Designed miniproteins, single chains, continued (4). Designs and how they scored, part 49

Each design is a single chain, and the fold is of that chain. pLDDT is the mean over its residues in the fold that is shown.

## One batch from the design tools (miniprotein)

Design m13676
Fold by ESMFold2-Fast:
Structure m13676 (fold): chain A 88 residues (1-88)
Amino acid sequence: MMEEIRRAREEYLKEVEEEAKRGDGEGVVELISGGALRLLDLGASPEEALEAAREMAEAAKRAGASEETVRRALEAAERGVRLAVERA
């Protein structure tokens, strides 16, 4: 993985954990889906972007996010990545 992608992934993981601790489910969904799209923009493959989204979802879950929030976040990330790939 490129250093820029690695750094962005680590920053999003930290932000997702902080947002989950605040109890902001909408913020968690936005960060995970937006993070996956950002990684694509930085040159990550769709597979790498979705792997990062899953890691962010696990971090959010450990920080207290609900199963519903995690499900919504992963669905949003998958949809966003698919649309971005179709338009490329």
Scores: mean pLDDT 84

Design m13677
Fold by ESMFold2-Fast:
Structure m13677 (fold): chain A 87 residues (1-87)
Amino acid sequence: SMEEMKEKFEAEMEELLAIIKRELEDRGLSDAIPAVEEVAKEVLEEALKKLEEAPDTEEAFQKIKNESMRKFGRKVAEIEEEARRRK
């Protein structure tokens, strides 16, 4: 169901965010964490809205998830680069 797919996506995003936060701390980029958390929230909210309007299919879910994960990764990379330049 779409509800189960949303729950799975939320869980995967939380796990990914936890990994990214740990990696940022390990690299001395803790100052970037708030910006990454905000981006994660925005990307998740947009993805959940798209999932509500999408067909209840695995194909539609995977497309939205992949597009959202790609967007999140790009924005995180930009935040990390900016944080590194400030050192």
Scores: mean pLDDT 83

Design m13678
Fold by ESMFold2-Fast:
Structure m13678 (fold): chain A 55 residues (1-55)
Amino acid sequence: SALQREVERAQRFIEIAEEVLEATKHWEKNADQLESIKRLQEKVEELRAFLEEVG
């Protein structure tokens, strides 16, 4: 069902968005840590890849 696929895509988007938000919160607390910025970059790239897949 096309509707079921849309719901699954929406759930995936929410999961990725939550991970980006978590990485952003971690970066805010640890802005001077290289690991923190790398994590944020990785999560932003995952979001970008998802948006390219659905666009």
Scores: mean pLDDT 81

Design m13679
Fold by ESMFold2-Fast:
Structure m13679 (fold): chain A 100 residues (1-100)
Amino acid sequence: KSLLELLANSAAKAAEYLKAAAEATDEATRQGHLTNALVAAHEALRLAKEAAEKGISEEVYKLAEELYRLVRETYAQGPVKAEEAYKAAEELLKEAEKAI
């Protein structure tokens, strides 16, 4: 798979886990989903940085940095940033898919 396809998959996973966390009815399940979202956001950032270094897309790197920041804030402060983080994941997914 191309870097952008792997990046799109990581962004999609982050969005899915953020949505699952927002829909969770218990704290343990919510924290599990947020942990998975943080891992997916970090992988997206790593892949986006590699894509930028190869001259493929600077935009996906900026979007991945914003996603990772928002997911970290959601993890630290609870769900108050979850909607913003979800929108950031969707925007990264859309930009990565457009660049493929």
Scores: mean pLDDT 82

Design m13680
Fold by ESMFold2-Fast:
Structure m13680 (fold): chain A 79 residues (1-79)
Amino acid sequence: MPLTEEEKEELLRRAERETEFLREWMQRQNFPQDVQDQILAVHREALERLRRATTLEEAREVVLEMAQRIGELIAQHLA
């Protein structure tokens, strides 16, 4: 299914807001800068892939993969 411009814009806006929230949360939890940089790099790569996505399925995969990888990095650091 083709990804509409409206859907893409909404996903990008949500992702940008979540980046700011995540950055603030990591700072409050005193995450090491290297860990913060790794998480932000995953998010940045996902945003670039999302901008290039042409189908809803591709966009969904990008968002899910990003969420999973960020969650894994956070869990590994907290363990």
Scores: mean pLDDT 78

Design m13681
Fold by ESMFold2-Fast:
Structure m13681 (fold): chain A 96 residues (1-96)
Amino acid sequence: DLEEFLARLRELLREAARLNTPEEEREEALAAADRVVEAVRRAMEMDAEEQAVAGRTNEEALEFARRQARQLAELLIKQAEERGDEELAERARALL
């Protein structure tokens, strides 16, 4: 389900932003996370002509986004483990 994936992607990006962004930039980083999710949604809505211009299909774009989300989740798990933050590690694993 695309919506389930987009919801997980949003949570991953927001957790990464909270962990890796100074407080003064956090609001902007969280807004950027929402923009990334909307960009993925827009990519899935491309028609055949738009896909031809982009040089890839909606299926290929979604596969790429899923691969990037898994890499981000794995990175977040490692960062959580380095900090001894078991709650964050468990949350990141749930988003895989």
Scores: mean pLDDT 78

Design m13682
Fold by ESMFold2-Fast:
Structure m13682 (fold): chain A 98 residues (1-98)
Amino acid sequence: ASAAALAALRAAHAGELDALVAQLRAFQAALDTDPELAALAEEATARGDEASKIPDPARREELARAIALEVLEAVFGPDTAARWAAILDAMAALAAAL
């Protein structure tokens, strides 16, 4: 059941997911050579660590999502951040159905 649901989600976003994975790989490669991107990733990690201390799981997930989208927007622009937001929302809907 879960495998079929994941396959359906992947099929609906196949080209979009492949493009985003390619962008994430490019970002990882850039982190080793771009100190500005490395600093952005370090700041996001520190903010994520602080968010993890919040006892309300819904508020933790909300802040983690906001931090991730802020980093994606800063690195790849608002269109890519919007695409990731749509995928995250679809994944949350799938998780609620499981």
Scores: mean pLDDT 71

Design m13683
Fold by ESMFold2-Fast:
Structure m13683 (fold): chain A 81 residues (1-81)
Amino acid sequence: SPEEEEILRLVREMEEVLREYREKVSAATDPAEVERINKETLERLRELQAKLPEGSPAREQIERLMEFIEEETKRRIAELE
């Protein structure tokens, strides 16, 4: 269905956002840069979540991913300090 195709497209975009986050955070050498990457990544994920239909399980998946991103950011900052 068109709705299922749209959800699959948004899930692929979410996976791309995660891949880019991992690459950028791995390359970052400054805690402030990691914090900037985190903020930009969370903003992108919130925009994707807003495009999903109400009641979509993918909304909860994005929320869990945002929690994961915040925890990984804290871990990476601690490694750089």
Scores: mean pLDDT 85

Design m13684
Fold by ESMFold2-Fast:
Structure m13684 (fold): chain A 71 residues (1-71)
Amino acid sequence: MPIDENEVLIALADAVYAIAKRLLSRGASKEEVEESIKLLEKIAEKAEEKGAEEAAEHARKLKAEVEKLAA
């Protein structure tokens, strides 16, 4: 059974989001937060390429949340 792309990409997005939240709680640099935002964007793009709609929507929501917290 091949790995479900949605499950894998959602897990990756969750991991990036958790790292970003941890960094922000510790007063992380803008560069570190911007890298996390970029990674979430890449995950969403990859999900769209694979037709993994749930993962793409999830990554986009997490990206928006990180952007709001970093502002």
Scores: mean pLDDT 80

Design m13685
Fold by ESMFold2-Fast:
Structure m13685 (fold): chain A 69 residues (1-69)
Amino acid sequence: MVELLGVFDSIAEAKELAAKSSYKYHLIIRTKNGRYEVYGSDDLNELKQLALSYVKNNGPLEAFSIIEN
């Protein structure tokens, strides 16, 4: 299950939340509005599919990363 954990104005805040989360994997997406959405899952493939769906629905992302704890 993928969970939206938060939306932040800075990448540092997004990474701090990911580090404190109990989920193994996190996806951080920088939106066109300059905000950072943080998603958590224990399944890396769920986050990869979410990233692909986001690109399909919103067009090319400025930046995104997947982080493993």
Scores: mean pLDDT 79

Design m13686
Fold by ESMFold2-Fast:
Structure m13686 (fold): chain A 98 residues (1-98)
Amino acid sequence: SQALLDRAGALRTWHDIGYATAKDILGEKASQEYHERGYKEGRERVKKHGPIATADAEKARVEKHLPGAQAGNAEYSAILAEASGGLDRAAEALVEDA
């Protein structure tokens, strides 16, 4: 489905913004560890709620915490890295369903 592929592309844009912001504040290693946790949690959410509901929730987390992370807040940056991991898994699941 082209619609699912288009949605996955949009989610990857939000992933890239959130994860790049997190890396800028926390550094590569810490951001990767939070991203891996978010990906694993995202995998469980996709199994329970589906990729669309998971994607919407993780995108909302990125949108909510992005301004605080950009202002240098480390806790918000950790949330961005985790949410980016969840977005990555949700986008992957949408491509698998396409």
Scores: mean pLDDT 88

Design m13687
Fold by ESMFold2-Fast:
Structure m13687 (fold): chain A 97 residues (1-97)
Amino acid sequence: ARVRLVARFRTAPEDQQKVVEELVEKLIAAMDAVQKESGKTVNIARVRVTIDEASGEVTLEVEIEEPSLDFAVEAAEKMAKAMEAADEVRVEVIPTA
């Protein structure tokens, strides 16, 4: 099963690099917490960070691929809670064709 986490942040242009670095640190910490609590490794299929310099928007996308949909959703939701400073956070189940 595949689940996508999307988090969007509005920030000043001068703070964009710092926000990206803080996001990466929060993501690593959240993933570590999930792994320690569950005793399972989280399989990250994709991570993408996009910076829109014109709007000042930073978008973080994380895709988790796990045999268990419940575990993929749990991992994504814990990562979403770590991104509570985001202007928008979304967790999506990606349908397998």
Scores: mean pLDDT 77

Design m13688
Fold by ESMFold2-Fast:
Structure m13688 (fold): chain A 87 residues (1-87)
Amino acid sequence: NLEEIKKKIEELAKEGDRAFLEGIRAARDGDIDGARAHVERLREIIKELEELKEKTSDEEMRKLIDRLIEATRGAIAKLEQMIAALE
């Protein structure tokens, strides 16, 4: 069901944005463990997106998922850079 897949993509995008913002706040507060927990959540979101991509043959939906995976990888890289600066 394309509607269910689209809804799940939207939910994962929202969760990713929240995890990234909470991770940034944790890193700014010097909470390395908290920031790392949000990086782990973003990695879980990538895994869920990759699983979701396997459930659809719709090329536009697959491209949307790929773009969200790349955006999420960028968020992880930014948080990892901030965490490294605290170490």
Scores: mean pLDDT 88

Design m13689
Fold by ESMFold2-Fast:
Structure m13689 (fold): chain A 68 residues (1-68)
Amino acid sequence: MPVSEKEREYIREVLRAKRIVAELSDENIQRIVDELRRRGLSITDLASMSAEEALALLRAAGVEARLG
């Protein structure tokens, strides 16, 4: 299913709160959601992760990311 604009904004806000810097294009957000689904996780699980856990997930999804 396509990710909604509200879900995209939620992901951007969560990653900003964790001080993660990444190019959050629609394609990269879809990659993040696909990686979460592969792990049996939801978007809300991303908010519960540490910054280090979220960063590792983004990199596993093929998204270039770093701590700001």
Scores: mean pLDDT 84

Design m13690
Fold by ESMFold2-Fast:
Structure m13690 (fold): chain A 68 residues (1-68)
Amino acid sequence: MAREFGARAGRAAAEGNWQETDHYGELAGKAAGVPGEAIANVARGSALQGDTPEVAAESAWRAAEDAR
């Protein structure tokens, strides 16, 4: 589930939906056992760099997997 929620946080961030980014980042963090803010920040950073929703999703879900 951490990977799934991380991917959703990344897509939401790329779409400019910061509320959904924070929500799914928190869910990914809970599933991975890390602060959700860390996952949400990766998603926001990717989106602010102009990454596509697909790239932002991958960056965020990789952060959720690697934060174990």
Scores: mean pLDDT 80

Design m13691
Fold by ESMFold2-Fast:
Structure m13691 (fold): chain A 94 residues (1-94)
Amino acid sequence: TPDEAVRIGAELYGMAGAAFAGGVSAGAFHQKEGTEKYGRDAGIAAANGDAPTPEQVRKAAEAGRESVTKALGKQGGENADWAAEYARKAGEEA
């Protein structure tokens, strides 16, 4: 579901950026597990019609990208791309 994958990607992009910038955990394990869980939950929500609108998806993606790049610069961008790719794969399973 391409549209659901985009919505999931934007949500996880924002969440990954916030978690990363917030320093909730220095452990990559916790961030990966959270991204996987939220990706699945977002996919289910999207299927039930609870997904954000395209404009909300765009705002979330922009906020996440900005948060991650502000915290880590180039390194942050790579982590945001990883979160987006992970969300895309989770969406394909939904």
Scores: mean pLDDT 46

Design m13692
Fold by ESMFold2-Fast:
Structure m13692 (fold): chain A 83 residues (1-83)
Amino acid sequence: MTPAAVQELLRALAARLAPAVEEFAKAAENASEEKQKEIAERLRPAVEELREAVAAGDEAAMRAAADRLEELLREIAERLRKE
């Protein structure tokens, strides 16, 4: 991808992820400090994968990484709600 196309896709993916991020943040706001640290560690590999895909300018990798991050955010939010 061109750098401009990478930035446009990143903005689109960020907008798509925003509802999942908001739901996750709301669920996590009542979690203990220790639980919040555990959650951050679980999210780190998925965030790193997305950063690497952006750096590589790989559309397929960026979409796959964003899909994985969205799934993980929703899964963690669901677990926090069931506790």
Scores: mean pLDDT 81

Design m13693
Fold by ESMFold2-Fast:
Structure m13693 (fold): chain A 93 residues (1-93)
Amino acid sequence: NEEEAQRLLEEAIKAFEAGDYDGAIEYAERAAELAPKGSPIRVLALRVAAGAYYKKGDLEGAIKYYREALEEDPSDELARAALEKVEKELKEK
C-alpha cells in the first residue's frame, strides 16, 4: 500500500525532525515494509531509518540501512556518501 507507506514516511520524517529517533525508526521501517521494492518511498524510508540510527550513535545500524537503500537505488549519491562517512567513523572508532 503505497499511500499508507507515504503517510508513514511523512510521520518518520516529522519524528526525525523532532529528535524522536526511536519513533523515526519505527515509522520508517513500517514505511519501507509497505512500499514497493525499488520505489523512491522505500529508498527514502530506508535512508531515514539509517539517519536515525546514526543520530542514536548506532553506526552499524546506520550502515545496514544505507546499504539497503543503495541496493534499492545504486545511483543514490546521498546514501553512498553517508555510507562511506559512517563506515570511516566505525573503522576509526
Scores: mean pLDDT 87

Design m13694
Fold by ESMFold2-Fast:
Structure m13694 (fold): chain A 79 residues (1-79)
Amino acid sequence: MRTIVRFDELAKALLQELGITRDSLTLEEFVKALGDLIEKQIAESTSSTIKFTTPDGKVFDSIDEFVEYIASHVTFEEV
């Protein structure tokens, strides 16, 4: 049985920054995409203070808060 992660409009906009245009991913693919997003935002930081931003204007100073916010914009379905 696979867990499928479905995205709302915010989550889709974030994943489009990685070139992902699908409305859903497997849980494994989603975890990888989250890691890639985190690495991208770290790499684009020009200072020692890293901030994570979302398309709706939210700003987070921790990876944990950023991941929790994204998780609140997806649904998990067992297939």
Scores: mean pLDDT 76

Design m13695
Fold by ESMFold2-Fast:
Structure m13695 (fold): chain A 88 residues (1-88)
Amino acid sequence: MGKEMLNQSPEADLAAVAEAIRAGDAERALEILGASDNVEMQLILADGAVLLQYLKRQGIEASRGVAVARAAAEYLAKRGVEVPAPEA
């Protein structure tokens, strides 16, 4: 079968992001996602950027880490991984 010899593992990256969110470390979740070359992680980053713009338009102060971690938590929930959504 075709096998990637990538340093990044999507499953390992997702597990690390989930642990960062459970620890309440939204900025660490952002670092993990930003360091990944995996397309799924890049999509989570894009969703987080859209969410951040939405929150700013509503007058809600949120860091990029919090917005991205919220997007990641929603993505993980759809894949059967339960994590709390971080608060701004």
Scores: mean pLDDT 73

Design m13696
Fold by ESMFold2-Fast:
Structure m13696 (fold): chain A 92 residues (1-92)
Amino acid sequence: SKTSLRKLKLYLYKLNEEHPNLVLDLYKEYQKVTNKELETFNSESEAIHVLSQELVDLRNPEQIQELLDVLEANKNSKEKVLQAFKNFLLAD
């Protein structure tokens, strides 16, 4: 949904401000875990949009909220955020 996309994009912008290059690492981790190439980007803003759109297209609003909650719980550590994101992608 448009609401889920907006929420996820805003959160990833905030997270990237706290941890420089984190969204680029999430983008790379997504491609590695899913074995799927995402659309290429020319800026961090485009990378945030591409990753957010992909997640919203594949996940329902409740799953996006679960992702936001898990990332928020781990936001103080880049390594924990990356691991939480990976675990989210691998969950049934």
Scores: mean pLDDT 84

Design m13697
Fold by ESMFold2-Fast:
Structure m13697 (fold): chain A 62 residues (1-62)
Amino acid sequence: DLLEKLRDIFEKEYGDVMSKEQAIEALKKAGASEEIIEELEKRLPEEITLGELLQLVEDILK
């Protein structure tokens, strides 16, 4: 599950807020597809919380 992998990565490597670049790295480590990463790069703000990132991923995966 992509969302479970993202949570695990963020718990280990990032604080309460992460940069767009850190969010993209976490997505790649979690095994997100190239299509998901490309779509998220268009939607991501410069800083994002884990909760906001998970919401965006869920919206794309629907």
Scores: mean pLDDT 75

Design m13698
Fold by ESMFold2-Fast:
Structure m13698 (fold): chain A 99 residues (1-99)
Amino acid sequence: MSEAAKELVEFLVELLSKFDDFEVKVEGNKITITVKDNEVARKFAGEVAFALGSLGVADIKVEGNVYTITIRDDERTEKNLEELKEELKKIFEEYEKAL
C-alpha cells in the first residue's frame, strides 16, 4: 500500500472513530463502516462515500447499513490526497453541527 493510501486510511479511521455512530473495521486499504440506525449518520456516511467515489480514490460498496470503502493504491489517491482531506474535514464538521 502506498504512503498516500495508508495516510488516507489512517485519516478516515481517526475521523470516524470520534463518533459512536460508526463501528469501524480496517483490513489494509479496506475500511468497513457499520452505521447505527440514525438518519443523520446514514446521510453523513453517504456524503463521505460520495466524496471518495467522485474523486476516484475509492471503490464503494453499500449493503444496508454497512459501507465498505476500498482505498485505491494509485496515483489518483496521491494527487487528490490534500483536497480529499479538506473535503472530509468539512463533511465531519457539518456532521458534528447536525448532532
Scores: mean pLDDT 79

Design m13699
Fold by ESMFold2-Fast:
Structure m13699 (fold): chain A 85 residues (1-85)
Amino acid sequence: SELQQRLKEQTIEDIRREVEKAKKEGRDVVSFSLPPGLSADQTREVLEFAFKLAKEAGIKRISFDEVPNPENAEVVRQMMFKQTE
C-alpha cells in the first residue's frame, strides 16, 4: 500500500541520517530500531540498503536494538548471518 511504501521510505531516510551522524561523530558502529509496520520483504530491502550504505560510509558494524515483528526478527537474523562472511 502507499502507506507501507511511505513507511519504508521514511525508514531508509532515518537510516541515512543515523549513518551520517555516526560518521560525523567518528563512530564505526550504528544501531537501528525497525518500525513494526514493515513487511518481511520490506525489512529485507531496508536491511540490504542499510548494509550497502554503512559499507560505503566505512561503518564496521550494524546492530538492531528492536525488531517487534517475529517474522522480521527472522529476516534480520538471516541478513546478519550473511554479513558475517
Scores: mean pLDDT 75

Design m13700
Fold by ESMFold2-Fast:
Structure m13700 (fold): chain A 74 residues (1-74)
Amino acid sequence: SDAQRYYQQARQHLQQGDLLGAGQSFVQTGQAYEKQGNYQQAAQSYRQASSIYDGLGLHDQSQELNQKADQLLS
């Protein structure tokens, strides 16, 4: 599935130390799960991306992803 493909890409980026690439791939993973109606997995993926972006100092992007995750579970 698209979600599994993007999740594998995220893990590969983490192995390479590409934190920005990993964050982007976790966003894509969340989007793929969201399209499937799997909101819990989508929210988890967005929170993983949010944590990475926060660690990179990308606080606005991190906050937007956390808000999106919260909205999916409301």
Scores: mean pLDDT 90

Design m13701
Fold by ESMFold2-Fast:
Structure m13701 (fold): chain A 77 residues (1-77)
Amino acid sequence: MSREEQVERLREFLATQPEAAALFEEPEEVIVGRLEKLVDAVESGDLSLLNEVSALLARLGTAVGPLLTLAKELAQE
């Protein structure tokens, strides 16, 4: 999947999750990059990568499950 397609999918997700959208102040490209790092950290067990995304996870609250599903889909393509 291209970066442009990843950003479009994130925008579609945030449009259906307005509470999650309100938690992000970063550009969509930065959010996509953090989600890719999250999936890589979970799959590789790299704790340094997990530290980079910890603040993002703290802000997601109830949206964390759906967003992790999206992150996995973005990383697999």
Scores: mean pLDDT 65

Design m13702
Fold by ESMFold2-Fast:
Structure m13702 (fold): chain A 83 residues (1-83)
Amino acid sequence: SELDERARAIEQRMKERLEAGDLRARLFATKEPLTKEEVVELAEEAVEAGYSLIAVGQVNSEEELEKLKEELEKAREALKEAF
């Protein structure tokens, strides 16, 4: 599924960059929470454009990053059911 591939690619990029340690610090600069709709929209846009975790995550803590991953998964499932 294309949505599965895109969501997995985003998660993989998040993992790689968090492991590098650089983008973790930038994630903590996030200022506002994301809705499920925004998460889906940003995830799709970020995958297509190759944007960073900042464009996808908009998170300011590891806890919010985990919540974002859960919301991405739920949004991905909702899109699969819709399509």
Scores: mean pLDDT 49

Design m13703
Fold by ESMFold2-Fast:
Structure m13703 (fold): chain A 68 residues (1-68)
Amino acid sequence: SAADRAAAQVEAYLRGLLAAARALVESDPEMARNNVEAARWLLEARGHILPEEVRAELEAEIAEVEAA
């Protein structure tokens, strides 16, 4: 469905932002921070369309990267 495609796209984008942030944390901390902030914003704006389990997992991963 269109809803399933939208949820999959949001999840993929969030995971991409977090992967980029993790890859950049040592070489480019400013860009890493920008990617984490973008992920936080996207989760707040669109996280409601995700399955609860996926949303909780991504929220935990964002918090983990923010703490690094």
Scores: mean pLDDT 86

Design m13704
Fold by ESMFold2-Fast:
Structure m13704 (fold): chain A 87 residues (1-87)
Amino acid sequence: SPLKELAEVLGISEETLRKILKDAGLDLYSTLGQLAEALEKHGVISREDLLKAAKEAGLTDSTTLRQFLRLPEEVKKKFKEAVEKAK
């Protein structure tokens, strides 16, 4: 499941991620910037810290969740490690 993979990268459960996305009206075509706002609202990570982690992995706030999930595993791992360090 794409949601399971994204939840693992963010260090949260798939159930938690589904609730956050539903509450915020987000889907896989939504951006990392929109996800960052939703995660901050739900107390997972600050918007600033998530976007800093994204920048460290070579990503932008305009990168869609679908685009992110299609990137090489090395990029996903780098973003995951940066997110874990920022929490």
Scores: mean pLDDT 87

Design m13705
Fold by ESMFold2-Fast:
Structure m13705 (fold): chain A 80 residues (1-80)
Amino acid sequence: IPQGPLKAKNAEEAKAKVEEILLAEVAADPSHQLLSYSVEAEKVSETTLKVTLSMTVLETAGPEAGQTLSGTQEIEVELE
């Protein structure tokens, strides 16, 4: 998950940065398979975007193997 304030010039850059972080985290975790995700960005003020990340992952190891987990995270991004 992104830590600290992310900065972007526009909504498309904000979405791209959040997607890059998600894909890097999933690649680092072999016990979870990413099944689906969506990234949406909304301008909430003149200086701030809200990025909503929704994802579904499959547990591939441990006692929860074969279970699906779904989650939604809201991330604040500062406009440059």
Scores: mean pLDDT 78

Design m13706
Fold by ESMFold2-Fast:
Order: sequence, then structure tokens, then C-alpha cells
Structure m13706 (fold): chain A 74 residues (1-74)
Amino acid sequence: SLVEEILRELERRGLLTPELEELARKAVELSQSENIEDQVEAQVYVARAAVLLGLADLSDEEIEALAKKQLEQA
């Protein structure tokens, strides 16, 4: 999967931390759930991983607010 390819690339570059591994594992697990709340939580974990990688500049509160809006729209 694309996620597994990204994780392999991060490990190769020495950027893969235990926190990133945990976030990626949770994101994959939750994204495979048939529950909308789990799918939204998966997106939260992906966003947190992106922030840790320096790919996004979002606070934890902003990520949670976006997740809440997505759930309210569903």
C-alpha cells in the first residue's frame, strides 16, 4: 500500500520513530473500519503524522476541530 511504501522510505531515511509507527498503525487499522467515527479518527492520526514529519503546520486542537466538523457533517 502507499502507506507501507511511505513508512519504508521514512525508515530508510532514519525518520521513522516509535511515535510515527504507532500513528501509522492506528491510521491503517481505523481506516479499514466500517464505522465513520473510526474513519475520521484515522484521518486525525494521518494529520498528526504529517505534522511530525514537518509536512503540515496544524495544532492538535485544530486537528480535533476539523475531525469534529467532519463528524457533524456526516
Scores: mean pLDDT 73

Design m13707
Fold by ESMFold2-Fast:
Structure m13707 (fold): chain A 97 residues (1-97)
Amino acid sequence: PPPLSYEELEKEIEEGLKEAREAIEELEESDPEMAEKIRRGLEFAEVVSKFIKALRKAGYSEEEIEKILEEIRKESKSMEEFVEKLKEKTKEIEEKL
């Protein structure tokens, strides 16, 4: 069995994202350029996390989730496109519940 349940992992990710957002707000006052770069990285991590959570709620297995992520990455020409496709698919999955 894994060292953490997926529910526990989701909570840790959510807490980490909250702490990271607070750190970005502080950095934005001292180094806005660096804050913007870190914010983009945080948005990427959040989008991936939400996508995995949505697939897991929809009943997908870990192996199926990995395969779907790989397929989307292969179809994407850029990181921006990859993030956009993940956002769109997350919404579609959430609408289907």
Scores: mean pLDDT 74

Design m13708
Fold by ESMFold2-Fast:
Structure m13708 (fold): chain A 106 residues (1-106)
Amino acid sequence: MLRGLEGLARFFARLFPHADEERLAEAVFAAVERLLARMGITLDPAQREALRRLARRAAREQVDYLRRVLDDLSKTDPEMAKRLREALEREDSAEVERLLFIYEAR
C-alpha cells in the first residue's frame, strides 16, 4: 500500500545520518527498493517514480526536523548541538538516534 511505502521512507530517512536532502533522498530510495527486492517485489516505472517522490518528501521532512532540532539546541544546549553536528558529519547513526531520543524526551 502507498501508506506502507510512506512509512518505510520516513523510517529510513530517520535511520540515515545525512543532513543533505538530496543525499538522504537517494539513500532512502535505494534502501526501500533494496528491501522490496529482497521481499520479491519488483516496482514498475510508475511505482519507482512514486517511490522517488516519497523518498524526496521524507528526506525534506527529516532535514527540516534536524534543522529545527539544531536551531533549538544551539540556544538551549550548545554542547549537545555540537555533538549532533559532529555525529551527522561522521554519519554515526547510533549517536544521532541516541541524541534525538534524548532531545524528544525533554
Scores: mean pLDDT 82

Design m13709
Fold by ESMFold2-Fast:
Structure m13709 (fold): chain A 59 residues (1-59)
Amino acid sequence: GPGDARARALIAEARRIGEEGGPAEEGEHYAVLAVIMSGGRPDAVAAASEAGRLAAASA
């Protein structure tokens, strides 16, 4: 639904921030926003967890 599309866009932004060497905390914030805006959909939660773990592993 629309919430899933918005979550995907926010996750993509989090990844973009990581790729550009931006602040990891900002990337995590966008991923968390994806969860909130999707209403806690399992797909968004899994993607947010993955984004956060990748950011931590890349630090």
Scores: mean pLDDT 70

Design m13710
Fold by ESMFold2-Fast:
Structure m13710 (fold): chain A 78 residues (1-78)
Amino acid sequence: MVEERRERARRILDEIFEHNRANMTEEERAHFEAVRPQLIEEADKLTELAMEAIEKAVRERSFLSDEEQAEVEEALKK
């Protein structure tokens, strides 16, 4: 199910970047828009690394509330 994995990766990446877009400078936004198609293309590779790192960080750090951690776990399952 490569297409589902890629779509999930793309959504996760898009959500991260969209959340941060409001806090980006003009140059950072321009750079993001320019490279976004390439990042989406490579999202599958980034997702595998990011998901493993996020899962380990969330599990060990417990810096999120129980509700927030459940939300992250649901997002990772999608």
Scores: mean pLDDT 62

